Designed miniproteins, single chains, continued (5). Designs and how they scored, part 43

Each design is a single chain, and the fold is of that chain. pLDDT is the mean over its residues in the fold that is shown.

## One batch from the design tools (miniprotein)

Design m17477
Fold by ESMFold2-Fast:
Structure m17477 (fold): chain A 93 residues (1-93)
Amino acid sequence: MVTHTVEIRESLSDAEVAELTARMQRLEEEGSPERLLVVQASGFTPEQLEELRRELEELAKEAPRSFAFPVTSENMKETLEFVRKQIEELRKA
C-alpha cells in the first residue's frame, strides 16, 4: 500500500522546491511507500481550502511518484487543472 501526503503552503520559493525535491528523492531511494504532493495556494477561504485539500488527496492517489511544484492561484479550478496536468505528464514519462 502507498501512503499519500498532501501539503498546502501559502508560499513556495525555488529554494523550498529544491529542498522538497531532495526530500522526495530520499523517499524514493529508501524505498518508502509514501507519496508526497506539495502545492502552493493562497487567497482561499477556509471552506475552499478544505475542498481543495479533499480534491488534492484524491488526485494524490493517482500520482505515480512524489512531486512538488508551485501553483499560485486564487482560483481552485485552475489549481486543480494544473495538478491534474502534472499528474498526467508524470504518467506519460
Scores: mean pLDDT 69

Design m17478
Fold by ESMFold2-Fast:
Structure m17478 (fold): chain A 89 residues (1-89)
Amino acid sequence: SLSPEEQALKDEVYKLVSSHLPSSAVVTDDTNLFDAGLDPQGLNNLKKDLKSKFGVTVSDDELVKLRTVRDIFDFVLSRVKDIKQALKG
């Protein structure tokens, strides 16, 4: 039930997450990032890329709670919606 805009965002988030995982990793909604091989350096790089590409700032405490690719996408989508809503005041 994603809109075309939300699906495009999902595709970009999945590409970004995949770039921080080993090339052998199969990436799905349920892929656990750490089981797929995301190390602490990869996690820090993902945090930086989320800010640079989507304008989404993630604290270390927030990022540690995100376990799956779907969790990352849902977080980014929520933040993008919050930004859009704030601009509508």
Scores: mean pLDDT 79

Design m17479
Fold by ESMFold2-Fast:
Structure m17479 (fold): chain A 72 residues (1-72)
Amino acid sequence: SGAERLLQIAVDSYRTALISEDPKAKESALDMAKEAYRKSLELAHPEDRQALKEEYEQKVEAVKREVEEKRK
């Protein structure tokens, strides 16, 4: 549960990075996404880490696709 919450924060931060027009805000959001993702893996049970990695990858790719389609 805690690991999944951090994973969601990582995905949301990555979305913010993709949407942000300010380069500094974009960089900060990307750093937040990476740190939240790392913390989610650290908090997760070792046997669940591979599933979390796959979930993060899938959600990030979905967010990339949606943001690229919707942004100007």
Scores: mean pLDDT 83

Design m17480
Fold by ESMFold2-Fast:
Structure m17480 (fold): chain A 69 residues (1-69)
Amino acid sequence: TDLEAAARVLAKLAGKAESGEQTAEWARELADASGLDPIEIVRKAIELAEKSNPRTAELLKEALEILEK
């Protein structure tokens, strides 16, 4: 699905991210490009990252907290 594709891209980018703010901005860019909700993209990316990379999952959780405010 488009959501799963966007989430896979975000999870890969978050692995190289320096902050939750940067990850949140990339989620917004992916949402704008796909017409999806950035919060939904981040939530799906967290599910993918938690299975393989705890640090990436933590950055995605920080991004989710930023997007929810």
Scores: mean pLDDT 83

Design m17481
Fold by ESMFold2-Fast:
Structure m17481 (fold): chain A 77 residues (1-77)
Amino acid sequence: AVDPELLAKYEPAARARTEGDVRALAEVVREVMREAGYPEEEIERVAREIEESDRERAYEIAREVERRLVEEEEKKK
């Protein structure tokens, strides 16, 4: 199963999506990726892409990060 603590970090991101705040989404993604042990270079690249994207693209990127986190956790089981 996906780490419940990591999933809880995406609750603020879901709220930010409703409000259109891509900066808040980028901050949540940074924190979740950092907790998951991603390299700082990759974290900054992804967060920057979110901040520079329109709302729809930013949430697509965030969903891709979530998908990768789920896939990595499943591989470790």
Scores: mean pLDDT 68

Design m17482
Fold by ESMFold2-Fast:
Structure m17482 (fold): chain A 88 residues (1-88)
Amino acid sequence: MGEYTLEELKAAIDRIIREMVEEGKSFEELEKRATGGIEPLALSLVKLAQDILDGNLTEVQKKMLEELKKDPVIQEALDYAIEKLKNS
């Protein structure tokens, strides 16, 4: 994974959530555009945050989440995405 700061991840998450909520873009449309840099990681975190909020995590996703939570930057970015989606 690329070395990204928490602030860069939060900014990318904000853009993705805005495009979903304000512009009505689907995850499929966002995936087609998220071809490099921070965008694929930020999109994956937003998708994971939505799955957490929906209560529909698979056992595989739960194991992936535990691995991701070992990185404090990823953990805080995920928590930020959850908070933003919950308040949207």
Scores: mean pLDDT 77

Design m17483
Fold by ESMFold2-Fast:
Structure m17483 (fold): chain A 90 residues (1-90)
Amino acid sequence: MHPLAKYAELLAELFEILGDEEMAELARKTAELIENNPRSEEVHKLLEELFEKLVEIFGEENIYKLFSGVSSLDEVIEVLEKLIEEVKKK
């Protein structure tokens, strides 16, 4: 799986947990588009929209702290996986 597609799929899971079905569907579509054509101009726009929605939900300061010190996409994925685990806590 493409690392960007993995990131988008994790965003879909997070948005589903948060009850935002529209954003979850957008994230799934983005993951599929990345797997098929990672150089598409639409991929860049969709990833930006997904990130902006995270900032709206969690707040700019919280997102900045969450991704602080992250230098690679793999590290971004790890941070997002931990966030999903925290949100899933029963």
Scores: mean pLDDT 79

Design m17484
Fold by ESMFold2-Fast:
Structure m17484 (fold): chain A 92 residues (1-92)
Amino acid sequence: MVEEYLERAERLLREKAEAAGVSLEHLSEEERERLVAARALELAEREGAPESVKRALLSRLLGVSVGTVSRLRSNEELEELYEEVLKKEEEE
């Protein structure tokens, strides 16, 4: 299930980039993995995937353990952690 969403997200990201005339060649492997995980999580949320699948995708996006995501998923701490991680990535 997680792999299915990641594969679909990678395909959609590639199609979107091609349609927009944007090259993904300048993205690092880590940046591409993050974008794919973000798109996959968006698809999972939209399609009402099980919480376990959403937590696994969010774990990949944030670079933290599934246990950490599972603990924080039910409160606003996860949203704050997500914003903090994105802020650090933008500063690099």
Scores: mean pLDDT 65

Design m17485
Fold by ESMFold2-Fast:
Structure m17485 (fold): chain A 86 residues (1-86)
Amino acid sequence: SKIKELEEQAEEALKNKDYEKAIEILRELLELVKENEKEVNGIVLAIVYLGKKLGLSEEEIKSLVPEEFHPLVDRAIELLEEAEKK
């Protein structure tokens, strides 16, 4: 399964702290699962989390995903900012 191969590659990139490579793999996963709302939400949240770790702006993170998912990026940013306050 291409999905499983990409998940394994993403885990390897994360173990190596290669967040840029992890984001690229997650972008490929997003294209494969774009019809599954739950999977899309999880992948967008992961991309936003890693983008923030890399110091990317909201606009730079939005450029990493299709425009149709930009509302999910906004929601993910809000959730992560609330989590950082604890």
Scores: mean pLDDT 83

Design m17486
Fold by ESMFold2-Fast:
Structure m17486 (fold): chain A 68 residues (1-68)
Amino acid sequence: SEVERHIERLKELAKEDPELARAFGLMVAALYRRQGKVEESGRILIAMGEALNDPELVELGREELAKA
C-alpha cells in the first residue's frame, strides 16, 4: 500500500539522515491531511516518531488517528 511504502522509506531515511527523514515524514503527513486522509497522516506521524525516537510526534499521530 502507499502508506506502507512511505513508512518503509521513512525508516530507511531515519537510519542515514534523521533531519531528511523528519522533513519527508512531515511532507507526506501534510499531503495526506490535505487529501482528508487523517488515518494515513496519523500512521506516518507515529512511524516517524518511533523511527526518530520522538514521543511528541507519536502523540500527535495518535491524535490524528483518534479523529479518523
Scores: mean pLDDT 85

Design m17487
Fold by ESMFold2-Fast:
Structure m17487 (fold): chain A 85 residues (1-85)
Amino acid sequence: SLAELAAEQAAADAQLAAATAQLLAQFARQGIDPSASNLPLEDLTPRVRAILEAQLRQRAAQRGVPQSVIEAYEAKLKAYEEALK
């Protein structure tokens, strides 16, 4: 059904967001700048990246990621959303 497909997509999105949040948490603990050119997130399509950044912000906070890292990703998401308008 349509509801089952929507639930499967939501579960997949949640898994990707969790994995990305773990990566960001590791970067933050190692002092890696999320704006660095070698950040894996930059290899994703702009739409997928924006969705992940929206979700991983909250997940990263739950993982104890520094607020500055979260704010950097929120700024990237906002810039992407403005570009889509």
Scores: mean pLDDT 55

Design m17488
Fold by ESMFold2-Fast:
Structure m17488 (fold): chain A 93 residues (1-93)
Amino acid sequence: MSLIERLTARTQAMVQEIERETDPAKKKQILDQLFGLYFELITIVSQVDPETAAQIRKVLEQLQDELLKNENDPKKQVELIKQATQQIVKLLS
């Protein structure tokens, strides 16, 4: 399995963990780790496909803005995280 495939699998696992987590502090910690993995993924992808890396960055920037706008809607935040993750996975396929 490639490094990109391993990182993608780990981001998907973290999204599932965020969906199950009820503690806001732990949820924030997982979310911070998830964004860290996405930035690592962008760095790796940028070495082989800079255009796809730029598209992933735009998806993440939009996600960060939307999460801030929906700070008081946890269900909407989870939906937005899932949708952004699915877009990133498709871009890497």
Scores: mean pLDDT 83

Design m17489
Fold by ESMFold2-Fast:
Structure m17489 (fold): chain A 68 residues (1-68)
Amino acid sequence: VYLLKGVSDETAQKIALLLRENGIESISDLLPLTEEEILEILSSLPKSVRERVVKDLQELVEKLKESL
């Protein structure tokens, strides 16, 4: 489980649970998902938190692609 930057431990746990409920256990599981699908998964989060998390996840996905 990766700790997301700019969020509290409680918020990070909630995000991890939302991702797991949608079958996402690692950053590699985000590779086939669109930005829109990630936003849908995170729809229960406040807008400001959602925007930060989506951007952070996109950066992690791009970093993973660069490493492959």
Scores: mean pLDDT 71

Design m17490
Fold by ESMFold2-Fast:
Structure m17490 (fold): chain A 83 residues (1-83)
Amino acid sequence: MREALTNKPLSDDEKKKLTEFLKKKGIPQEIIDDIKSLSQIHAEMIKKKIEEGVSIEELKKEVETYKKFEEWIKKQLEKIKKS
């Protein structure tokens, strides 16, 4: 788990695999779309939370937290750019 600050977006293939997994787990499409917008690392963390059996309410809160964190990281990366 190196590169925790690297908000690499999911590839189309990774989004497809994630969507199929989430649909099998009965996750609502609204939450699936939010999870698909996350980076690879956070999407994997959400996948683990789903496997642990967290509620849909808790899952939605976790996804929102990761979205806000990724927005914050994007702002930090712009500051670090130094070019």
Scores: mean pLDDT 73

Design m17491
Fold by ESMFold2-Fast:
Structure m17491 (fold): chain A 83 residues (1-83)
Amino acid sequence: MSEETLLEALRLLEEAAAPYREDAEAHQDVFDAEVAKVEEELNELLKKLKEAVEAGDKEKAREYAKKAAELLREALERARARA
């Protein structure tokens, strides 16, 4: 079901993004602004992640979760450079 698929997709994203959580919280105001600039790309990756989870393709699901986390890491690096 789509809710269970969404929860699994979010779990995979949280696992991939866990190393960046504390640093993102420290720069929350600037980080939110940088994430907004890549929101369209992030939403597309999250859509692909959900589709991969629904298809049972664990490898693709991890790949898209990693790409989404990498996009968030790049936003964090830009936030850090501006702070």
Scores: mean pLDDT 72

Design m17492
Fold by ESMFold2-Fast:
Structure m17492 (fold): chain A 75 residues (1-75)
Amino acid sequence: SMAAAERMKAQVERQGERIIELSKEMNKGKIDGLLEMLKQMAADLARSLKVSEAFEKEINELLKKTEEEVKKIQE
């Protein structure tokens, strides 16, 4: 359902923001692990909810933005 897809996006956004915050205090190895877990969670939810190609692309861009923000903080 559309409501489930919106909840998924909100969850990815919240977890991404938390990882960005934690990247200020945690080492790269631990943060890389959290980013991989977030990506796996998003992929699993996208498959389970059978989201549209357009929505999957939107989630992937959100994940990419999260990775770029983490990289800026850790460099």
Scores: mean pLDDT 82

Design m17493
Fold by ESMFold2-Fast:
Structure m17493 (fold): chain A 72 residues (1-72)
Amino acid sequence: SVGEKVEELLEEGERSYRLGLELFAQGKVSAGIGHILRGIGLYYEAYLLIKKHPEEVSQELKERVEKNLGIK
């Protein structure tokens, strides 16, 4: 379902973003940036799916995506 796809994108994005922050902590700035940008890209893909199919996605998932993108 669209809701399941949004949740998968969000979880994958959160994993990628967290890995990026960990790489920054290790001094691997270039790799850290790459993983952070990948995470943000996945959040944006989830956001576009929500915009196309708003009734198929829970309010909780919408709020998580908006928070991760800094959109209110």
Scores: mean pLDDT 87

Design m17494
Fold by ESMFold2-Fast:
Structure m17494 (fold): chain A 98 residues (1-98)
Amino acid sequence: MTLEERIKELEKKIKENPNDADAWLELAFYYALRGEIDKALEYAEKGLQIDPNNPAIEYVLAAANLLRQLGFTEAADRLVELVRKYRPELTPLERAIL
């Protein structure tokens, strides 16, 4: 499956079920990969508002780690700040990975 095909699948899922936190959080990861940081933040916040304890939060942390490794430190920090707002216990461990 291509990145674009997966994005379309997830967009369809959230249109049919706006409370699918997993789909919102996974979609945030793919928008981050596309460099659409504002959409990534919007969708990550939506998913975290629905279910802040959803295991799919790992998609947001994975996106932040990937962006940081690629040198997009400001974008990575914005995603980490969003996670800190809902799950502050996860953010100190990510910042220790330099």
Scores: mean pLDDT 78

Design m17495
Fold by ESMFold2-Fast:
Structure m17495 (fold): chain A 100 residues (1-100)
Amino acid sequence: SAMAEEQKALDEVYEILEEIRAKALAREEPSEEEQKKILEKVKELLSKLSKDQVEAVLNTARTLKDNISAWAKEHGWDLPKTFALMDQLIELIEKKLKEL
């Protein structure tokens, strides 16, 4: 069903965001290839979501970036590739929201 496909896509986006968080907390930064694959996958998944779901994902991604930033600052960590990925994800989600 359409609702089941939307829920599955939403769950997959949140799983990707949680993996980014978990890797950031482990101080593991994404490679350029991993960044491209994540962006491509999220772009595909966002095409399956409603406007309200895309807005919820945007709010979650922004909160995640803020939380990672606070955590990195507290521990004196530099995560330039992680923040570049988060900025690109937020831009991608914002662009999709404007198209809806």
Scores: mean pLDDT 89

Design m17496
Fold by ESMFold2-Fast:
Structure m17496 (fold): chain A 77 residues (1-77)
Amino acid sequence: SEEELIELFREAAREMGLPDEVIDQLVEKAREIAKKKGFKEITLLDFAEAAREMGLPDEVIARLTELVSEKLKEKLK
């Protein structure tokens, strides 16, 4: 669900040392990106695009998306 994805993203971002203020901005930007594409729900790709637009390095984005993907796999098993 969107709520589960957002929570797992927040957990992964906190583990990487991102401040909550930056995490909140990432979530809101991901929502804007999803709306622009005509989707009602945020996807992991929308978070990656939000992070790129906010100027996070590609290495940080790759690690963040990997951590979220691993947490999602663990919850679906």
Scores: mean pLDDT 79

Design m17497
Fold by ESMFold2-Fast:
Formats: structure tokens, sequence, C-alpha cells
Structure m17497 (fold): chain A 75 residues (1-75)
């Protein structure tokens, strides 16, 4: 379900946030929560396929942002 995938994304973010400085961790959580909220607001007017695509794009975006934070800290 979409709810399970959103929970999985949040758990992933929490795991990644533990490896980041507090400011980067807070930013990652804030951006992710805003995007989840946007998906949930639009979900009633979307097909299941459209909702699934939105969650897939969110997961890819979270992974990319997490890697960007990690790489920035290694420089």
Amino acid sequence: SIDQRIRDIRRYVDTQAQTLPPDDAQQLRTITDRRIDNIRRQQPSMTDSQSDQRVTVLRVSVDRRTQQFIQRRQQ
C-alpha cells in the first residue's frame, strides 16, 4: 500500500538522518515531510498508478538528497 511505502521512506530517512549532522538531518526530514504531505493532499484526485509513481519519484528524490548531503560532508 501507499501508506506502507510512505512508512518505509520515513524509516529510510530516519536511518540516513542518524549519519548526518543535525542541520542536514533536519533539512532532509523537513523536505521529505513536505513532499509526503503534498502526495497525501493530492492522492484522493489521483489514480492508484499516479499515486504509485509519485511515491516512486519521492523515494528516488530522498536517496539523491541523502547522497548529496553525504558527499558535501566528505568535501
Scores: mean pLDDT 80

Design m17498
Fold by ESMFold2-Fast:
Structure m17498 (fold): chain A 88 residues (1-88)
Amino acid sequence: SLEEQFAAQTAQVRQLMADIRANNPALAQQIQAEIQARLAALPQSRAQLKKNIEKALEEGVPEEFVETFLRAEEARLALYQQLLAELA
């Protein structure tokens, strides 16, 4: 499943980050800065999703399809946020 794939990837990346922190603290700090930048960008991605939903509703897309799409996209963004937070 998508969740199993994210869990496996998170575990692998956490191990790699632990090794980097132990052996190359300067690189670890650069990667940490990138993770923080990605986390900071999530509100913009959510704002864009909201605009896309509003436009779809204005164009007459059925609310049920819009809600289903919104739930799928929010779930995907939540998994991505969780992955980034686990690495921070």
Scores: mean pLDDT 75

Design m17499
Fold by ESMFold2-Fast:
Structure m17499 (fold): chain A 120 residues (1-120)
Amino acid sequence: SELDKLKEKILNVVDRLIQVAEELRRLTADHPELVAAIDEFIQAAKKLKEAIENDASPEELQRLGVEFLEALSRVLDLADEYIAKETDPARRERLRQAVGELSRLATELIQLMDEYLKLQ
């Protein structure tokens, strides 16, 4: 069904978000506050993934979506501060690429989730 196809796309995007977040975590391992924020984001993404897999209510998905976005916002703010202080151009570019991919995938997820909730 169209709903099943959309669900599969959402789960794939969440898995990619987790992979990018894990890469960002490795790149920023020297910054404990950012690592903690990334770990919270990964946990929020995993909770959202589990809720989607288990056909959770629209109310629960909306609640978990807010938690996901709040965790993402914290990661992006701390990552921007970290990148601003990075003096190695090659490291700075890798960090910008990881943060850019995280933002792109999150935007894609929001759009897919909006469509998913309309088709329930």
Scores: mean pLDDT 90

Design m17500
Fold by ESMFold2-Fast:
Structure m17500 (fold): chain A 111 residues (1-111)
Amino acid sequence: SLTESDYEALFEALLKAAKEFGIKLSPELEEHLREAVREHPFNFEGLAYVIVTQKIIPLEELDNIPPLTPEVKELTKRILEEFLRIAEQDPSAVSPVLLENARELLEALEA
């Protein structure tokens, strides 16, 4: 099972990726992303979609997002890269299951 450190690492990766893309997150959207990380920690594309759209999308709808636009795909890749950097710097903060899922998705998106 995932721990609090998994959720914090993923949330930090979202904030870093958004900042690098020049996307400003409102406090309301940041709180929504904290909830989304807990409910859908393996849905990196859904989390990226929330950031790109700037919408408080109901968490149950994150499994039914539209096909990835190039913008959502590139932000997803950046989130994964930032998450893997956090995991490399503090391996104890990230569970193997979440780390494996992140690596697999990044490889698939780079193909």
Scores: mean pLDDT 87

Design m17501
Fold by ESMFold2-Fast:
Structure m17501 (fold): chain A 68 residues (1-68)
Amino acid sequence: SAAEKRKILEAAIEAARNRDEAAALSGIHELRKLGYISDEEAEELERLVRAGRFEEAVERLEKLLKSV
């Protein structure tokens, strides 16, 4: 649902803002598992988070949130 997608996106954004790699990756994996984001989008977000590029991950997640 849109409400569930929003909740998971908001949690992933908060985790990325806190530089919590494990929590951010968990949220991204859940979004991918539930089909709320594409495999390509999930892989890009995972790459940014694992590279410590949390500010860019937040920007990308916020753009996804705006589209909900």
Scores: mean pLDDT 88

Design m17502
Fold by ESMFold2-Fast:
Structure m17502 (fold): chain A 64 residues (1-64)
Amino acid sequence: ATEEAIAQVLVEKAGLSPEAARGVARFLVENPDADLLSVARVIVQTYKPPLTPEEIAALLAPYV
């Protein structure tokens, strides 16, 4: 998946700022084998989106 596509989904569906979304997207592109649920837990704790870690992981799964 492209960094741009991941960042766009995080802004539109998870409500992250463009800057936060770009940072997360860059990390995922550079770390394609990262555990999505662990990444999603960090996102939820850091940015407090109105989604669970499981929902964030499911959202990102098609892009990694």
Scores: mean pLDDT 83

Design m17503
Fold by ESMFold2-Fast:
Structure m17503 (fold): chain A 66 residues (1-66)
Amino acid sequence: SALEELERLLERYRSDAAARTALTEIRRALVEKGKEAAIEAAQKVLATSTDPATREAAREVLRILG
C-alpha cells in the first residue's frame, strides 16, 4: 500500500531530520485527507525545500502515489 511505502521511506530517511519532517507531514495528509492531498503536500515540499534529501524523498513519494 502507499502508506506502507511511506513508512519504508520514513525508515530510510530516519537520520535526516528535514526529510523525516516532510515525510511525516505527507503521511499525515495521506491518512487524514487522502491521496490527492498527499500528492499536493509532496509537490509543495519540492517547491519550497532546498535540501537534497528532502527533495529526493518528495520525488519518491510522487513516484509511489502517481
Scores: mean pLDDT 87

Design m17504
Fold by ESMFold2-Fast:
Structure m17504 (fold): chain A 67 residues (1-67)
Amino acid sequence: MNLRGVITELSDTHATVLLEDTGEVLEGEVLSRSPSLVAIRANGRGYLVAAEDGVLRVGARVRVGEI
C-alpha cells in the first residue's frame, strides 16, 4: 500500500514522516539514502520513502510503502 506523507525531519541517521492518510507519525532510523529515496526502520518495520518531486528534504511530499 502506498501511503502519502510529508518529511518533517531528515538527517543521515534519522527521518520522521507525517502520514497524511492516517495522521500517524513514522519516526525511523535511516537504513539507506539517495537524493530521491530513503529506506527507514520505524516501529520494528521497514519502509521505503520516495520523494514525489525527486528530492528528499524537510517539507517534501512522499510516497511510503512497507517492505
Scores: mean pLDDT 83

Design m17505
Fold by ESMFold2-Fast:
Structure m17505 (fold): chain A 71 residues (1-71)
Amino acid sequence: SKEEKLKKMQELRGELYAAIDAGDFERAREIIEEMKKLGYPDEVIKNLERALELAKEGRDPVAEGTREVLA
């Protein structure tokens, strides 16, 4: 159902935050791919991928204007 899909999307968001915080960029990439398959907008997916790349390089994703996507 749409409600179950929304719950799964919220769970994936939480897992994404946890993976990024832990520095587990491989897991974070997998979660972004699952979010893409669940129908997150392309704009959101691109912003998350950019935030992940910045985090991998030790840069601040917030300073690059990606704060709202992760919040």
Scores: mean pLDDT 72

Design m17506
Fold by ESMFold2-Fast:
Structure m17506 (fold): chain A 85 residues (1-85)
Amino acid sequence: SPFEEKVQKVIEILRRSARRERAQGRDRDAEHLEFLARQLEEALRNKDYDFAEQLIQTLIETLRGYGKTDPQFAKDLKEIERIVK
């Protein structure tokens, strides 16, 4: 479905961002992004679209917080916002 395709793109961004953070020695941030990616993957497997939407909203708020001090997270947020429109 179009919604599942959007959520998969968000998961790909989270996985990419986690790899970036881990490469920079920010393991805690990487683990948090990996956790959110797994939660979205589980929501899609269960076809729990309401939970997936709630997770994306929480993710946007999380990245907004991170993006205040890290321009890479601000860029990730902008990319995710473009997808979920």
Scores: mean pLDDT 89

Design m17507
Fold by ESMFold2-Fast:
Structure m17507 (fold): chain A 90 residues (1-90)
Amino acid sequence: MKELLQQAKRLIDEGIRLAREGDYRGAAEHLRQASEVLEELSRLTGDESLLELSRALQRVADMLETGDPEDNEIALSFAAMIGVIVGKML
């Protein structure tokens, strides 16, 4: 369980780093992978909060791939907030 949370946080942190370097597609791919890890953890634990965080990361990843540059900055703010929440669960 803790290892999956650490994996999700690493993927979120890497996604944010890539986006700050201008790689919004790479960022979206990492955030989708983090979403999949949180969804799996939700199934293993029954914690619906993890499923909500997973869905939020999926929406952020979609925004980074399809949004304009202004929306990308807002999406990254949400990704950072989710990363803090996941970090507090560790």
Scores: mean pLDDT 82

Design m17508
Fold by ESMFold2-Fast:
Structure m17508 (fold): chain A 74 residues (1-74)
Amino acid sequence: SAELAALIREIRRLMRAGRVDEALALLEKASRDPALSVEEKERLLQAAYTEGLEAGVPEAELQRLVDVGLALIA
């Protein structure tokens, strides 16, 4: 969807900038959106994680992103 594509672009931008807390806030907001499927929320988390890996985000912050992100979309 166009909405998911826009969210993926924004979360990737935040992760490239090392703004992990803002990326988590975006995931939390998206997790509460009934227009997004669980699969779309999973894709958003995957996009954040992949971009964070490529951007050199520390392992501890990537682990926090995964742990909190999975809890939000469960």
Scores: mean pLDDT 87

Design m17509
Fold by ESMFold2-Fast:
Structure m17509 (fold): chain A 91 residues (1-91)
Amino acid sequence: MVEELVELAREIAETSDNPELAQQLLEAAERLREAWERRDYEAALREAQRVADLAGELIKTSKNPEVVEKARRVIALAQEIARRIAEEMAR
């Protein structure tokens, strides 16, 4: 899941018509991966929310339908990751 999200963010960065926003998304996705690997669930949850917000902005601003479709997939993965983080924090 986290690795798939990072790979989608990289693909978006390579094809995006908004390279600055796509780079911010990639950086947030990489911070999410690092926080997840460190078991820093509070940081991971914040970065998952950041990823979803940036992907949402990309959907609103992009004219490339492939980028929009990948950004929708990123939001779905970020929501699933946030759900798993919440479950882990409840333990």
Scores: mean pLDDT 86

Design m17510
Fold by ESMFold2-Fast:
Structure m17510 (fold): chain A 107 residues (1-107)
Amino acid sequence: MKLDNWYRAAFALRALYLTLLENKGNKQAVESVEKALKEIEKIMGLSPEEKEEIEREEEYIKELKEEEIEEKIEHLAELADKGDEEAARELFILNRARVRLLIKEIK
């Protein structure tokens, strides 16, 4: 995928994460975020291997403190903004894993 696709998708996932944090008790908002996640994954054309990578990232971030996750996001965002395609991809995976973990905590 092109850098722009990973970066824009990662940014969309960050917005969904923040929306979910503000609306944890709103069933319709949670369902809308889940639908948006499925559409983003479909548009991005995620392979089974990339889905497994997201599952591994979810297990990894589950053990991290919130501050450590935010520092990693900031670092990857800086690299992606400078044109690092791998950093943009990692930022997408991290944000995707973070949204899924939050949905699991709400349900």
Scores: mean pLDDT 81

Design m17511
Fold by ESMFold2-Fast:
Structure m17511 (fold): chain A 67 residues (1-67)
Amino acid sequence: SIIEELRIYFESLDRFTAEAQKRMAEGDVEGMREFGRRILEEHERKSPSLTETFRAQAERMLKGLIS
């Protein structure tokens, strides 16, 4: 259901934000890129209706961290 996809979306976004902050603080740019790719693949399987929304938010967050 869309409610379950919304739950997955917000939980994935929180996890992505925490990992992005941690890996950027450690200077692990390549690890962050690889993590982002894997979490997007998982999100597409579990919450396909919200995957493009998740991708856009993840990209926006990364641009804020690496700029």
Scores: mean pLDDT 80

